# Designed miniproteins, single chains, part 1

No score or structure here was measured in a lab: all are predicted.

Each design is a single chain, and the fold is of that chain. pLDDT is the mean over its residues in the fold that is shown.

## One batch from the design tools (miniprotein)

Design m1
Fold by ESMFold2-Fast:
Structure m1 (fold): chain A 85 residues (1-85)
Amino acid sequence: GPEVSVEVLDKDTIKITNKDTGEELVLSSSEPEEEIKKRLKEFLVSLGISEEKAEEIAEDFVRALKSGHPEEGAILLNDALKALV
């Protein structure tokens, strides 16, 4: 599968990079929950993740990010993405 990096930029912001293409997605807790979920889901589907699995990952991620735990969100993303390899 695609090689992806997940980086916590600050207490409110996470950056996801597709290392194969160089595409970046920056997500902030200041964005509406629905927008974070939509953008992350679209990005994950572009990596070859099924829509159903991408929805689950986005739901868990947004919960962590909105609760002030971006590091937990990054761990969840890394674990989910490693499961594709």
Scores: mean pLDDT 82

Design m2
Fold by ESMFold2-Fast:
Structure m2 (fold): chain A 56 residues (1-56)
Amino acid sequence: VEEWKKFAKELQEKAQNGEISLDEAEEKLAEYFEKVQEELEKKGKEAMKKFTDELA
């Protein structure tokens, strides 16, 4: 949660300054969320595996 806020703020500041378009900011943010989603899914799989290993 902490990292995405910093990333979003950076993109927002760049868009406000005219360094990037709003569309570019949205695209970069969406790309970041996709990476976060993939990482969370990986962590979820590891947690589930650890749980099932303890039950076996």
Scores: mean pLDDT 72

Design m3
Fold by ESMFold2-Fast:
Structure m3 (fold): chain A 85 residues (1-85)
Amino acid sequence: SEQEKLIEEGKALAERAVELALEAAASRDEAERAALQAELDALLAELRELAAKLSEEGQQEVLRAMAAAVEAARAALEAAVAARE
């Protein structure tokens, strides 16, 4: 169904957010880190929009993936801020 496709897309976006968060945390380049953080924000906003289009069950699955991605992004951002050149 279209809803199943949206759930799959939401999970993929959540995984991309995690990847970006980890890359941002590892980056020592200021410009690259800022760009990765901006892309993270965009993906999280897209995840939020997609979640709104899902049924309760679909939202639960995407929200679990999104919550995990948000936690990873938060941890990566904190690590990046704490990291020194």
Scores: mean pLDDT 76

Design m4
Fold by ESMFold2-Fast:
Structure m4 (fold): chain A 58 residues (1-58)
Amino acid sequence: LEADSYNNLGDLYEKLGRYDEAAESYEKAADIFKEQGDIEKEVASKLSAIGARETGKL
């Protein structure tokens, strides 16, 4: 669904080295999963966003 599309977009931005945009995409996915009550996917997407932002700082 829409949240999975944002996760896929985040993965694509990471491959392009666009870590801030990747993090924003993962954060959008996490927000949608939170609204759906999918705690596992919400947490996974939030961790991906944090990882992308930390990689972008290095």
Scores: mean pLDDT 82

Design m5
Fold by ESMFold2-Fast:
Structure m5 (fold): chain A 98 residues (1-98)
Amino acid sequence: SHEMSEEMKKFAKELEEKMAKEVEEFRKKLLEEGLEPLSEEERKKLEKEIEEKKKEAKEYLEKAYENEEEEGFEYLEKAAEKLKEAAKLVLILEVSEK
């Protein structure tokens, strides 16, 4: 079966909630510290890193669907970590434009 179990769906939701909280705390810290404007080269490097993290997350999600529940949970956690890293980089780009 290529469908995630209810237990995996619950775990994915818990990971999403943890990720959202951690990303929000990072956003608050960036707003408090402020950011210097990024150069065009720095922006392009971050954009590339964001796309690479998103690709890695997609690959881990695909592996989660293909594997046993315990291995699937590990891949879901790795996917969430990559999505969190990408989200933090997106926030750096967004805050630096202000």
Scores: mean pLDDT 82

Design m6
Fold by ESMFold2-Fast:
Structure m6 (fold): chain A 45 residues (1-45)
Amino acid sequence: MEITLLMNRGLRYFDNFLKNGSDKDGEKAYEYFRKAAELLRKQRS
């Protein structure tokens, strides 16, 4: 559930980045995706 929450939040920021080119939104999307990937790695490695 936490991985899904992080991915959904990342996608929301990423959509905003694509629509308006906000570097802040792009950075937020990257951070959420990175956190989701780290949690997934801990579960699968």
Scores: mean pLDDT 79

Design m7
Fold by ESMFold2-Fast:
Structure m7 (fold): chain A 110 residues (1-110)
Amino acid sequence: SKDEEARRYIALAGAYASAGKFDEAQKLVDKALELVSEDNYDIKAAAYGVKARVYALQGKTDEAERYLNKALEYLKKSPDSKTALYSIANAYRLLGKVEEAEELEKKADE
């Protein structure tokens, strides 16, 4: 399905972000967002979480916070998405918000 393809693109985007390949990571996130079903909130939360991580890794705090907030809005609709929880937690940690990161990591480990 297109949602399964979107999920694979998000996983690849996370890997590229971790490797410092930020332009490639963003292109993969954009592909996932084009493919994902309107009501697939877990993939949307994960996609914006990865986008927040990409900006946070570059020190672009304002952009990171904008996408982090967008990821959190989708997470409210899919609160048990482990992929989104880990991606958002990593973005929080990169922004120095360690307590918020640890709360989401604990929820993901349930």
Scores: mean pLDDT 86

Design m8
Fold by ESMFold2-Fast:
Structure m8 (fold): chain A 63 residues (1-63)
Amino acid sequence: DSLRENGERYGKLGEEKEKEGNYLEAARLYNRAGVLYEEAGDTENAKIFRDKGKEMLEKYLKK
């Protein structure tokens, strides 16, 4: 699979964990998606998923 396709898969896994309220795992998965999109040259999606990872980590720390 391409890096972008793997980024999409990790993004979807992160969304699943976010819906479950598992913010720590969601943050890890979103950050991995961001790295994969960046390596694929997709800087827009890389930023989106890194921002989501940061948001999830903030929610985890406030619990």
Scores: mean pLDDT 84

Design m9
Fold by ESMFold2-Fast:
Structure m9 (fold): chain A 108 residues (1-108)
Amino acid sequence: SAEEAERERQELEERLAALKEKLGLSTRQELVDALRAEIQRVAEERLPKQSESYVAAVLETVEDLRALIREDQQVAEKKLAAMLRSTDNERLRDLIEALFLEELLRVG
């Protein structure tokens, strides 16, 4: 129903707002910059000599996931859920989810 669709949209908007508040970030650019910085930090801890290539690969994966929302939202959501389950870093999970929700709300 129209009421169910509006409720689902409100839930996504509330979740995005809660993530932005938790992260202390407001704009898409701030989320992207924070994601890049956190990936860089994690990469430097794990692979110091390959951090640049690792950052690029993770950012490309996130961008591919966001692009997939336009082609198949259900596949994109399943892929996001798998990525979030495999990520032990809470800040990375929150940033990836926030950017995905921003794109989902923008496309829908």
Scores: mean pLDDT 76

Design m10
Fold by ESMFold2-Fast:
Structure m10 (fold): chain A 81 residues (1-81)
Amino acid sequence: SLKEEGEKLYKEGLEAFYAKDYDTAEEKFSEAAELYLKAGDVHNAIAAASNAVRAEAAKNKWSMEELEKKIKEKEEEIKKA
């Protein structure tokens, strides 16, 4: 199912994130978020999208303030979808 594929990609994103491969982590988390959203799983879509933002922040050395702002923006975007 879309949700099962999303879960697989989410786990791959976590593995990449902890390996400090932030480009792969961001890609996998973003793909997981899209699949969760298509499956109607808003809760897991927000979790995956938030982790994609965390990977982007780690790659680009964002401040905690910028990270918090981007996570809030992404959460609201998904809630409105």
Scores: mean pLDDT 86

Design m11
Fold by ESMFold2-Fast:
Structure m11 (fold): chain A 89 residues (1-89)
Amino acid sequence: MKEEEEKKKKELEEEIKYYQEILAKDPNDVLAWLKLGAKYDKLGDLEKAAEYYEKALALDPNDKGALLSLAAIYKKLGDEKKAEEYLKK
């Protein structure tokens, strides 16, 4: 279990760098923003996860995955009201 957590963190860090390079070339890549949000959520960096999911929603406001993920992030951050706002969309 400890080995798997270490492996996941390294994989997440490598994937974060990969998607950051994609976004440096194409900042309108919604999937890359969503992937970064998911990677930071798995790392426990909830503030960064929220920022990246909000970028994805700015480009595609009806992305159901981003809305649900962002609601979950704000719930984890203790912002229940903001989480409910995203769930009602």
Scores: mean pLDDT 81

Design m12
Fold by ESMFold2-Fast:
Structure m12 (fold): chain A 76 residues (1-76)
Amino acid sequence: KAEEYIEKFLKEGDKKYLLEARGLILRELSRKARELGKLDKNLKEALEYIKKADENIDNPEKAAEYLRKALELLEK
């Protein structure tokens, strides 16, 4: 679902879809962290990619790329 919002953002250019994708990824990260009781290596790396996406919000293609990297780490 987060990937669908990233795709909509890249297709339509509306920052609301990027923010929706970011929100979904961050919530999934928080859920996994709660289940594990800690931030493991993959969750820490995913969080760093979310931070990089935030730092590059004015560069939409880079922000989308970082969010995709975070999502991939959460699927491992």
Scores: mean pLDDT 79

Design m13
Fold by ESMFold2-Fast:
Structure m13 (fold): chain A 76 residues (1-76)
Amino acid sequence: MIDEEEVKTAMAIMMLTVAKKYSEDEELKKLAEEAIEALAAKDYESALEHLEKALALEPDNVVLKRAKELVEELLK
């Protein structure tokens, strides 16, 4: 069956897709897209960097916070 890393990656991509879809901030949409691309490439370090930049734009965004937690778990 799907392993834990694949499940966490899929969840993070889904959360970033939701954040991208419902944001009106073009910079946040770009950062979310770059984070999704990094996650798909298994580049978790780059995904975290883009997520931290997105969170700097919307620090109270719960969806972005949860996506960051999942990516941090992928780096452990």
Scores: mean pLDDT 83

Design m14
Fold by ESMFold2-Fast:
Structure m14 (fold): chain A 87 residues (1-87)
Amino acid sequence: MEEVLEGLRKAAEANRELARKARELGEEEAAKLAEEAARLAEEAARLYREALETGSEELLKKAEEIAAEADKLAKEAAEGVRKAMAE
């Protein structure tokens, strides 16, 4: 349970690092995607904590949905950085 929250915090940190790398490479779109992924990971962590405190299944589902969106954006950002590095 705490492991999920720690995973989301680490995901946010990793995506901020990805955004910095994308900016250094001049990949503005990838940087924006990574920054949004970090923001959504933090939002998911907050909702997940609230779900644990209240026992709300609805909040848990919302947290999982937002976490999935964060993961999708993170993968798109990582692909953008990879393509830039390959050029």
Scores: mean pLDDT 83

Design m15
Fold by ESMFold2-Fast:
Structure m15 (fold): chain A 58 residues (1-58)
Amino acid sequence: SVAAMAKQLATLPADKWAEAGRLLAASAPNEALAQAIRDAAAARDPEALAQAIADALA
């Protein structure tokens, strides 16, 4: 679930969010989802990042 993914992402070390965002965005199916992933990672918003990842996998 998105909520379970967000809970796991919230444990990500603060210094790893930008790297995780770049790697996940590189695998996104389109630029809009890639940008959503980058924005969520830059904000260190685990709920937004989990939702963007779920949308990219749908």
Scores: mean pLDDT 81

Design m16
Fold by ESMFold2-Fast:
Structure m16 (fold): chain A 100 residues (1-100)
Amino acid sequence: MLDRAIELLERAIELAERGEPEALLLAAEGVALALLHKVKKNPEEADVEEAEKQIEKELEELRKYIKENPEEAAREARDSVDSMRRLLATVEKMKAEEKA
């Protein structure tokens, strides 16, 4: 999961720098995979099925937002580039800590 999360965040940054509104969805999917990885590592602390259901609902709402507000989503994507880079660094650190 973390390798896929990193791939999605790297692609999200590229799209965000180009002002592509879909960058927001790819970043959200990358973050969601990193969160699900953490929850699945400690299932006694959190309900994995409830987390997956909540994430799916939030991703559908984001898809609708992008479709209905593409210009606003594109502005938000450009404004989010530095935040996406910080999220990528966080996920890369999570992967390094698990393999150390």
Scores: mean pLDDT 81

Design m17
Fold by ESMFold2-Fast:
Structure m17 (fold): chain A 63 residues (1-63)
Amino acid sequence: DREEAERLKKEAEELEKQGKLKEAAEKYLEAAKLYDRAGDTEAALEAARKAVALDSSMRYKIL
């Protein structure tokens, strides 16, 4: 699970660089779930925070 979480995190970082914030947020959320399942609470929390921050930022840009 941790290796899959790392892969999803890398994909999310690439999507974020491309400006695909919604897709990046979804990948960060998936990575957070896998980190949590692997018992890596700190990594899970960091990934979840990234997902929330990107979602909030995207909503404000639409306004």
Scores: mean pLDDT 76

Design m18
Fold by ESMFold2-Fast:
Structure m18 (fold): chain A 74 residues (1-74)
Amino acid sequence: AMEEARRLGEKAEELLRKAREAAEAGKYEEAARLAREAQRLALEAARLAGASEEELAALRAQFDALLAELEAKA
């Protein structure tokens, strides 16, 4: 469980880094796609690590805000 959570978290961080780089390059559609994948993996990692429903909701809201910003610029 913890090893899976760690791997998924690392993948989510890498995708989020790539999303930021894509956004800085003006590739907002690509950044949004990468951020959606990062959200999916980050939420799964948090669930495996035993995050509460409140913590999962907060994490989801943070990603939703980022996605709304990226999609508005796309």
Scores: mean pLDDT 83

Design m19
Fold by ESMFold2-Fast:
Structure m19 (fold): chain A 60 residues (1-60)
Amino acid sequence: MEEARELMEEGQKLAQEGMEKMKNAKNIKEVTEGIGLALRGIGLMVEAGLRSGEPAPPVK
């Protein structure tokens, strides 16, 4: 429960870092690293949702 919140915050930070790295990328390697960070961040946010009982806003 509280752990899910921590995962969500970490996921958001990683997603932001990934996006920033992609924006500043000058070559394919840096773009790939940025994508990796963003995907990892998204993965953590998904984990947070799965660990939390009811993570969602209005689901309609």
Scores: mean pLDDT 73

Design m21
Fold by ESMFold2-Fast:
Structure m21 (fold): chain A 76 residues (1-76)
Amino acid sequence: SPPPTEAQGYAYLVKGRQLFKEGKYEEAIKWFEKAAQYAPSLTAHAYRLIAEAYRKLGKDDQAEEWEKKAEEVRKS
């Protein structure tokens, strides 16, 4: 079983994805940020999901920043 912190981060990721499917992109971003904080192993994935949510909101500049952050985390 994953550590309790990692399990909590995964639960936050699932919550964010559900909100994303419901079109609640700003709320989804908050849960994806929590997922990254609680589960470092999910940070790059959560950052890509934040970028996708910003694109859905028409905030392409913010989406590009988060895509860059996700790539930097993956390379680290």
Scores: mean pLDDT 86

Design m22
Fold by ESMFold2-Fast:
Structure m22 (fold): chain A 69 residues (1-69)
Amino acid sequence: SAEEYHREGERLFAEGRYEEAARLYEKAIELDPDYARAWFNLAQALAALGRNGEAAVYGRKAKELDPEL
């Protein structure tokens, strides 16, 4: 499920495995494009990788879906 990919992505992110975490967040979004938290966490992973332009785009998408993020 999208939630399972997101949870595994969070585990990898906590381990500093940002590229792998981003890939799992992308899979979560593929299954549930309205998953605001997955968009937010993808943005954080991309920022950690220095991909700040992409991080900004996905961060905005997360806030559009959930302004409380």
Scores: mean pLDDT 90

Design m23
Fold by ESMFold2-Fast:
Structure m23 (fold): chain A 101 residues (1-101)
Amino acid sequence: SKLDEVIDELTARARELGATGAGVEVRLDIPSDQLTDEQYKLLTVALILAELLSAAGRPVRLEFRPDDTIENLREKVKELADEAQRLGLLTPELAEKVKSI
């Protein structure tokens, strides 16, 4: 899927930059087994983006609630992708691909 391609490309980019996730605060108010496949993949994208931002000295706090819609998750992903692109962590092409999911 397009989400799987984005996850693979972001994972490769995080590995290239040595991003470890240190400085990322995550709160998931729902069990992972209650997430849809799309929600789980969008959360994965947000986490990788947060790891990239944290590696660049931008600590990130991610909070996901039971009432978070797919649209809310996509909005969070777009905000993180825009910040990562602004800091030179993503190419314009990869940032556009991430924002278009």
Scores: mean pLDDT 76

Design m24
Fold by ESMFold2-Fast:
Structure m24 (fold): chain A 97 residues (1-97)
Amino acid sequence: SSMEEERRKRLEELEEEQEKEELEIIREIVKEEIETKDREKMKEQLEKLKFAATRLVARVIDLVLNEEDAEKSLALVDELLKMEREEREKLIEELEK
């Protein structure tokens, strides 16, 4: 049990680090959309990212793809980056309603 708990903790830490990196990439893509006004490029890049993304971040990508206002998408990603994982999951669930 102790060895399985240690492995679970390490896997959760790796997943949290991956989620943070993926949110930073989304942030960069959305900022580029704001600067360039190229929504189609943003959609293409996010669809490619979604293929390899963590489950939580794939849901964030869907929220961004469904949001027409890039500044609102940027604000959402900035807020998620400040949150712990459980807070991120709760906010995403509320926004999916």
Scores: mean pLDDT 87

Design m25
Fold by ESMFold2-Fast:
Structure m25 (fold): chain A 92 residues (1-92)
Amino acid sequence: MREAFEERLERVERRIREVRERLRELTNFSPLIPIKVPEVFREVVELLRRAEELARQSRRAFYVDGDVETAQRLLEEAERLVREAEELLEKE
C-alpha cells in the first residue's frame, strides 16, 4: 500500500504538529494544567520527539532509499507513539 503510505505519513506529521501545538499552548498559557506540566509534559515531549525522528527516518527510507518495508515499519511505530502522546494529553 505505497500510495496509502504517503497519505499516512502526512497524517502522522500533521498529528505530531497538532500535539506539539497543543503542548505549547498548555505550557505557556494553560491556567488549568500548569501543575502537571513537569511530568506529563516531559513524557509527551519524549514520545513526540521519538515519533518525529521515526517519521523523518521513514520519509528518508521511502523517498531516498525506496525501501518501502522499512519506511512502513518506521511509520507504524511513529503512529503508535503519536497515539500514546495523544492519549496522555487527552487523559489529562
Scores: mean pLDDT 74

Design m26
Fold by ESMFold2-Fast:
Structure m26 (fold): chain A 98 residues (1-98)
Amino acid sequence: EEGVKYLTEGIKALNRGDYEKAKEYFEKAVKEFEKTRPDDPGLALAYYNLGIAYLKLGDYEKAVEYFRKAIELFEKLGDTVGARRARELYEEAQKKLE
């Protein structure tokens, strides 16, 4: 529940363009899911959205890291659509490092 609560608040902040607050909530969501449910789809979504928050903040190295974690977990869970979306943003973030 706590991980889902942080994920929901992070998405609300992201939709408002409050990328710093979104990052804080998604970091809390990641920490909670990693501790309690490391194979949960909520963790994959938290990694994905944390990557988006870092990308919006210009932290491309961290964006790449979290999109990679999201891809790995979506693939492990059989979420082909989630893995594809995360890979598209992973490639975008990597190009910013060039």
Scores: mean pLDDT 89

Design m27
Fold by ESMFold2-Fast:
Structure m27 (fold): chain A 101 residues (1-101)
Amino acid sequence: SAAEEGKRRAREAALEGGEEGARKAKEASYEAGLKEGGSGAATAAAGAALGAEERGDEGGARAGREAGRGALEGGKEAGGSASGVAAAAIAGIGGEAGGRL
């Protein structure tokens, strides 16, 4: 599925890290969100989170954050509610869940 392809691409991108990894992670998550809405966005963002965890540094964390942004943008473009897509992306990457109060 587009979600599973996005998850794989986002995980690989987060493992790559750096500016290119961040760009690829955002792109993969945006495409998954655009094609499958909030569920696609969350699945791709979860892939980035896995890659970021495995990499274990700021380069991976940056790619995870960019994947979250791409997921939100793609899901919104697909007609998902901003709130629903944001909740799915946050659940997938965990990054915003810890920072949002």
Scores: mean pLDDT 73

Design m28
Fold by ESMFold2-Fast:
Structure m28 (fold): chain A 94 residues (1-94)
Amino acid sequence: SSQAQQVAQDSIDWFNRQAEEAQKKAKEAEKLGFKNTAYAFQGTADTALGAAETAQASSSNDLETVQKTNDENKAQVNKFWQSAKEVYAEELAK
């Protein structure tokens, strides 16, 4: 449906923005010597890029399947993002 395609496109756009932001934070962390933080943000970026590919591949599915898949993948990206922020806080405290 057109609504399923819109949900998929909005999700792809969100995942790509998350990946770009996480990649920038990973590079900034590398410059500061925060190696674990850099790896964690790169992991967030890679997860978001994979989610964008999944959203593109699932865009022809029914609305319920598209919504569920993208909601689950958004939750996964947010978990990686939260973990990366915790690693950053730990390295910053040293």
Scores: mean pLDDT 89

Design m29
Fold by ESMFold2-Fast:
Structure m29 (fold): chain A 99 residues (1-99)
Amino acid sequence: MTAEEYLEKGREALKQNDFDEAIKYYEQAIEKAGDDLFLKAQAYLNLGRAYAEKGDYETAIEYYNKAIDLFNEDTSLSDIEKGVLILQAAVNLTATKTA
């Protein structure tokens, strides 16, 4: 199973409110992503969402910050692409802090 397939399974689990299953799939996506910074950043963003849904806001904030750092480090992304992805992570971070 590829990192992309694990990421998709995590999203499916999240939609079903299976937060623990989603977390496991996103962790497997990170392990399988290797040096793919974009995929790792997406997996960390979704880990943050899963932990926020569980009410673990401190862990969610940590993963959102990891996602932001990885999006910022990805030299394959344009400044506009980075801005959009970082903004998406920041919106999730802000929603978590205000919950």
Scores: mean pLDDT 78

Design m30
Fold by ESMFold2-Fast:
Structure m30 (fold): chain A 72 residues (1-72)
Amino acid sequence: MARREREERTRERIIKAAIELIESEGVKNTTVRRVAERAGVSQRTVYYHFPSKEELIRAAVRAKIEERAAAD
C-alpha cells in the first residue's frame, strides 16, 4: 500500500538530512530539531522513527558508510 512507501521515504529523508548535518557540522553539533528542519518534517516525526538522538545518529552513520561505498 502507498502508505508504507511514504513512511519509508520519510525515514530515508530524515537519514539523508542527518548525514548532511553530520558532514557540515559534525556529529556533536547535530540535533534532532535541525535534522527535522532540514528533512522538512516535525521533531515528532523524527522521534516516531528514531526514539532517541543516539538511534538517529547511528542510522545516519550506517547510511553514510553505504553512501561512501557508492561514492565513486
Scores: mean pLDDT 75

Design m31
Fold by ESMFold2-Fast:
Structure m31 (fold): chain A 80 residues (1-80)
Amino acid sequence: TPALAQARALLAEARTKIDKAERGELSVDDIQEALGLLDQAYRLVAADTDTPADEKARLIGEIEEQVVRATRLLNEALAA
């Protein structure tokens, strides 16, 4: 679906930002932006009723993995 394609694009953008943040190349604001992109991706996947449940579950799992990474980086940055 168009919504699922958009969710994948948002996830890819967030993943790129998170990878750069792990290298110390991004600010707290950039990490928060990545978390916002992940939230948008999650909402698009959750609202999609035309995609098989197993495919949605895999994408949600990928989003949740990136949320864990971004949250860890945000907590590390705020502690510094």
Scores: mean pLDDT 84

Design m32
Fold by ESMFold2-Fast:
Structure m32 (fold): chain A 70 residues (1-70)
Amino acid sequence: MELEVRAIEEAILRLYLEGKISAEQASKAGRLLNSLGRKTLSEEEVRKILLEEVGLPEEVVEEIIRLAKE
């Protein structure tokens, strides 16, 4: 399944406002997601970026993916 980068960014912002993601993590995620210049990313690509490159916990990454599917 492909996820819209905008929806992923909105999910990250929501979790940042809920205190589940730091400002540094949210900023890093936004930079990495936008650096690809793509409108959509696969669910696997999103997991790889957020888990490996940003270093978010697995439970937070799965919540972001869940919210982005809404």
Scores: mean pLDDT 83

Design m33
Fold by ESMFold2-Fast:
Structure m33 (fold): chain A 77 residues (1-77)
Amino acid sequence: MTYVIENPEDQAKEDEALDRLSARLAAWQAAHPDASPEELRAATLRLLREIAEELNVSPDLTERLERDLEGALAAAE
């Protein structure tokens, strides 16, 4: 692995945010089995923003995670 994070706290916040996103998104999908891909994308981004606020994630890190997530969603289709 060549990925380096200078601050262990930032790494912990990123890992926690992704874990919470995964859990909340799974619950959201279970509640909305007929959701469109557009609704799923909107819910994913909304949940990420809510989690970032809860964990006091920096705006820069939040924007990076949003870009990474949008890229992953685009690659899946």
Scores: mean pLDDT 74

Design m34
Fold by ESMFold2-Fast:
Structure m34 (fold): chain A 79 residues (1-79)
Amino acid sequence: MPLSPLELKVREIFGRVLGVPPESITDDSDFYSLGGDPLLQLRLVKEIEKEFGVKVPDKDRSKLTTRRNIVDFVQKQLS
């Protein structure tokens, strides 16, 4: 099944922040397992906030570790 425009953009941002090809990011790819750290996760959150016009509360940052979790979060904020 092709990825939605939202999923494609999340994958692009995720790969850019980690310095890995977006195509290597699956639904199950964990940010920290791919070499992410708390500083890079803060950068990921800021890129997501900027791209989609959403705000991520500090308490929810730790949940944004997979493409799926980020997509689900953004979809919920836009609905």
Scores: mean pLDDT 78

Design m35
Fold by ESMFold2-Fast:
Structure m35 (fold): chain A 55 residues (1-55)
Amino acid sequence: SMEKEKKLIEEIKKISAELVEQFEAHRDMPLEERRKLVEEAQKKIDELAKKYKES
């Protein structure tokens, strides 16, 4: 449904915004730390997508 799609998009936006804030707050962050944060964000998005498909 369109409502569930909007909610999924908003949750993804929130995760992305938090990732961006972390990078902006820690501009000297090593590449390895950045990769870990991206991987964690991707896992959260994958979990949300799975829940969306199961609903």
Scores: mean pLDDT 82

Design m36
Fold by ESMFold2-Fast:
Structure m36 (fold): chain A 62 residues (1-62)
Amino acid sequence: KEEAAKKAAEHAFNGDGGGAAQSLYDGGRTKEQASEGGLRATIFGLAGDKEGAYQAALEGIK
């Protein structure tokens, strides 16, 4: 799941929120978790916080 979160953070950092959400969904998250995680990661990524984007992408994996 770390691989999916890393891909999501990279998409988010480039402003691709849809790609971030899709990466999380492909990594086995629910559609709701993928959409929420992708949005949060995109907010951090657009702010230039790649580590924050990665941590947001990991949120909800329990």
Scores: mean pLDDT 72

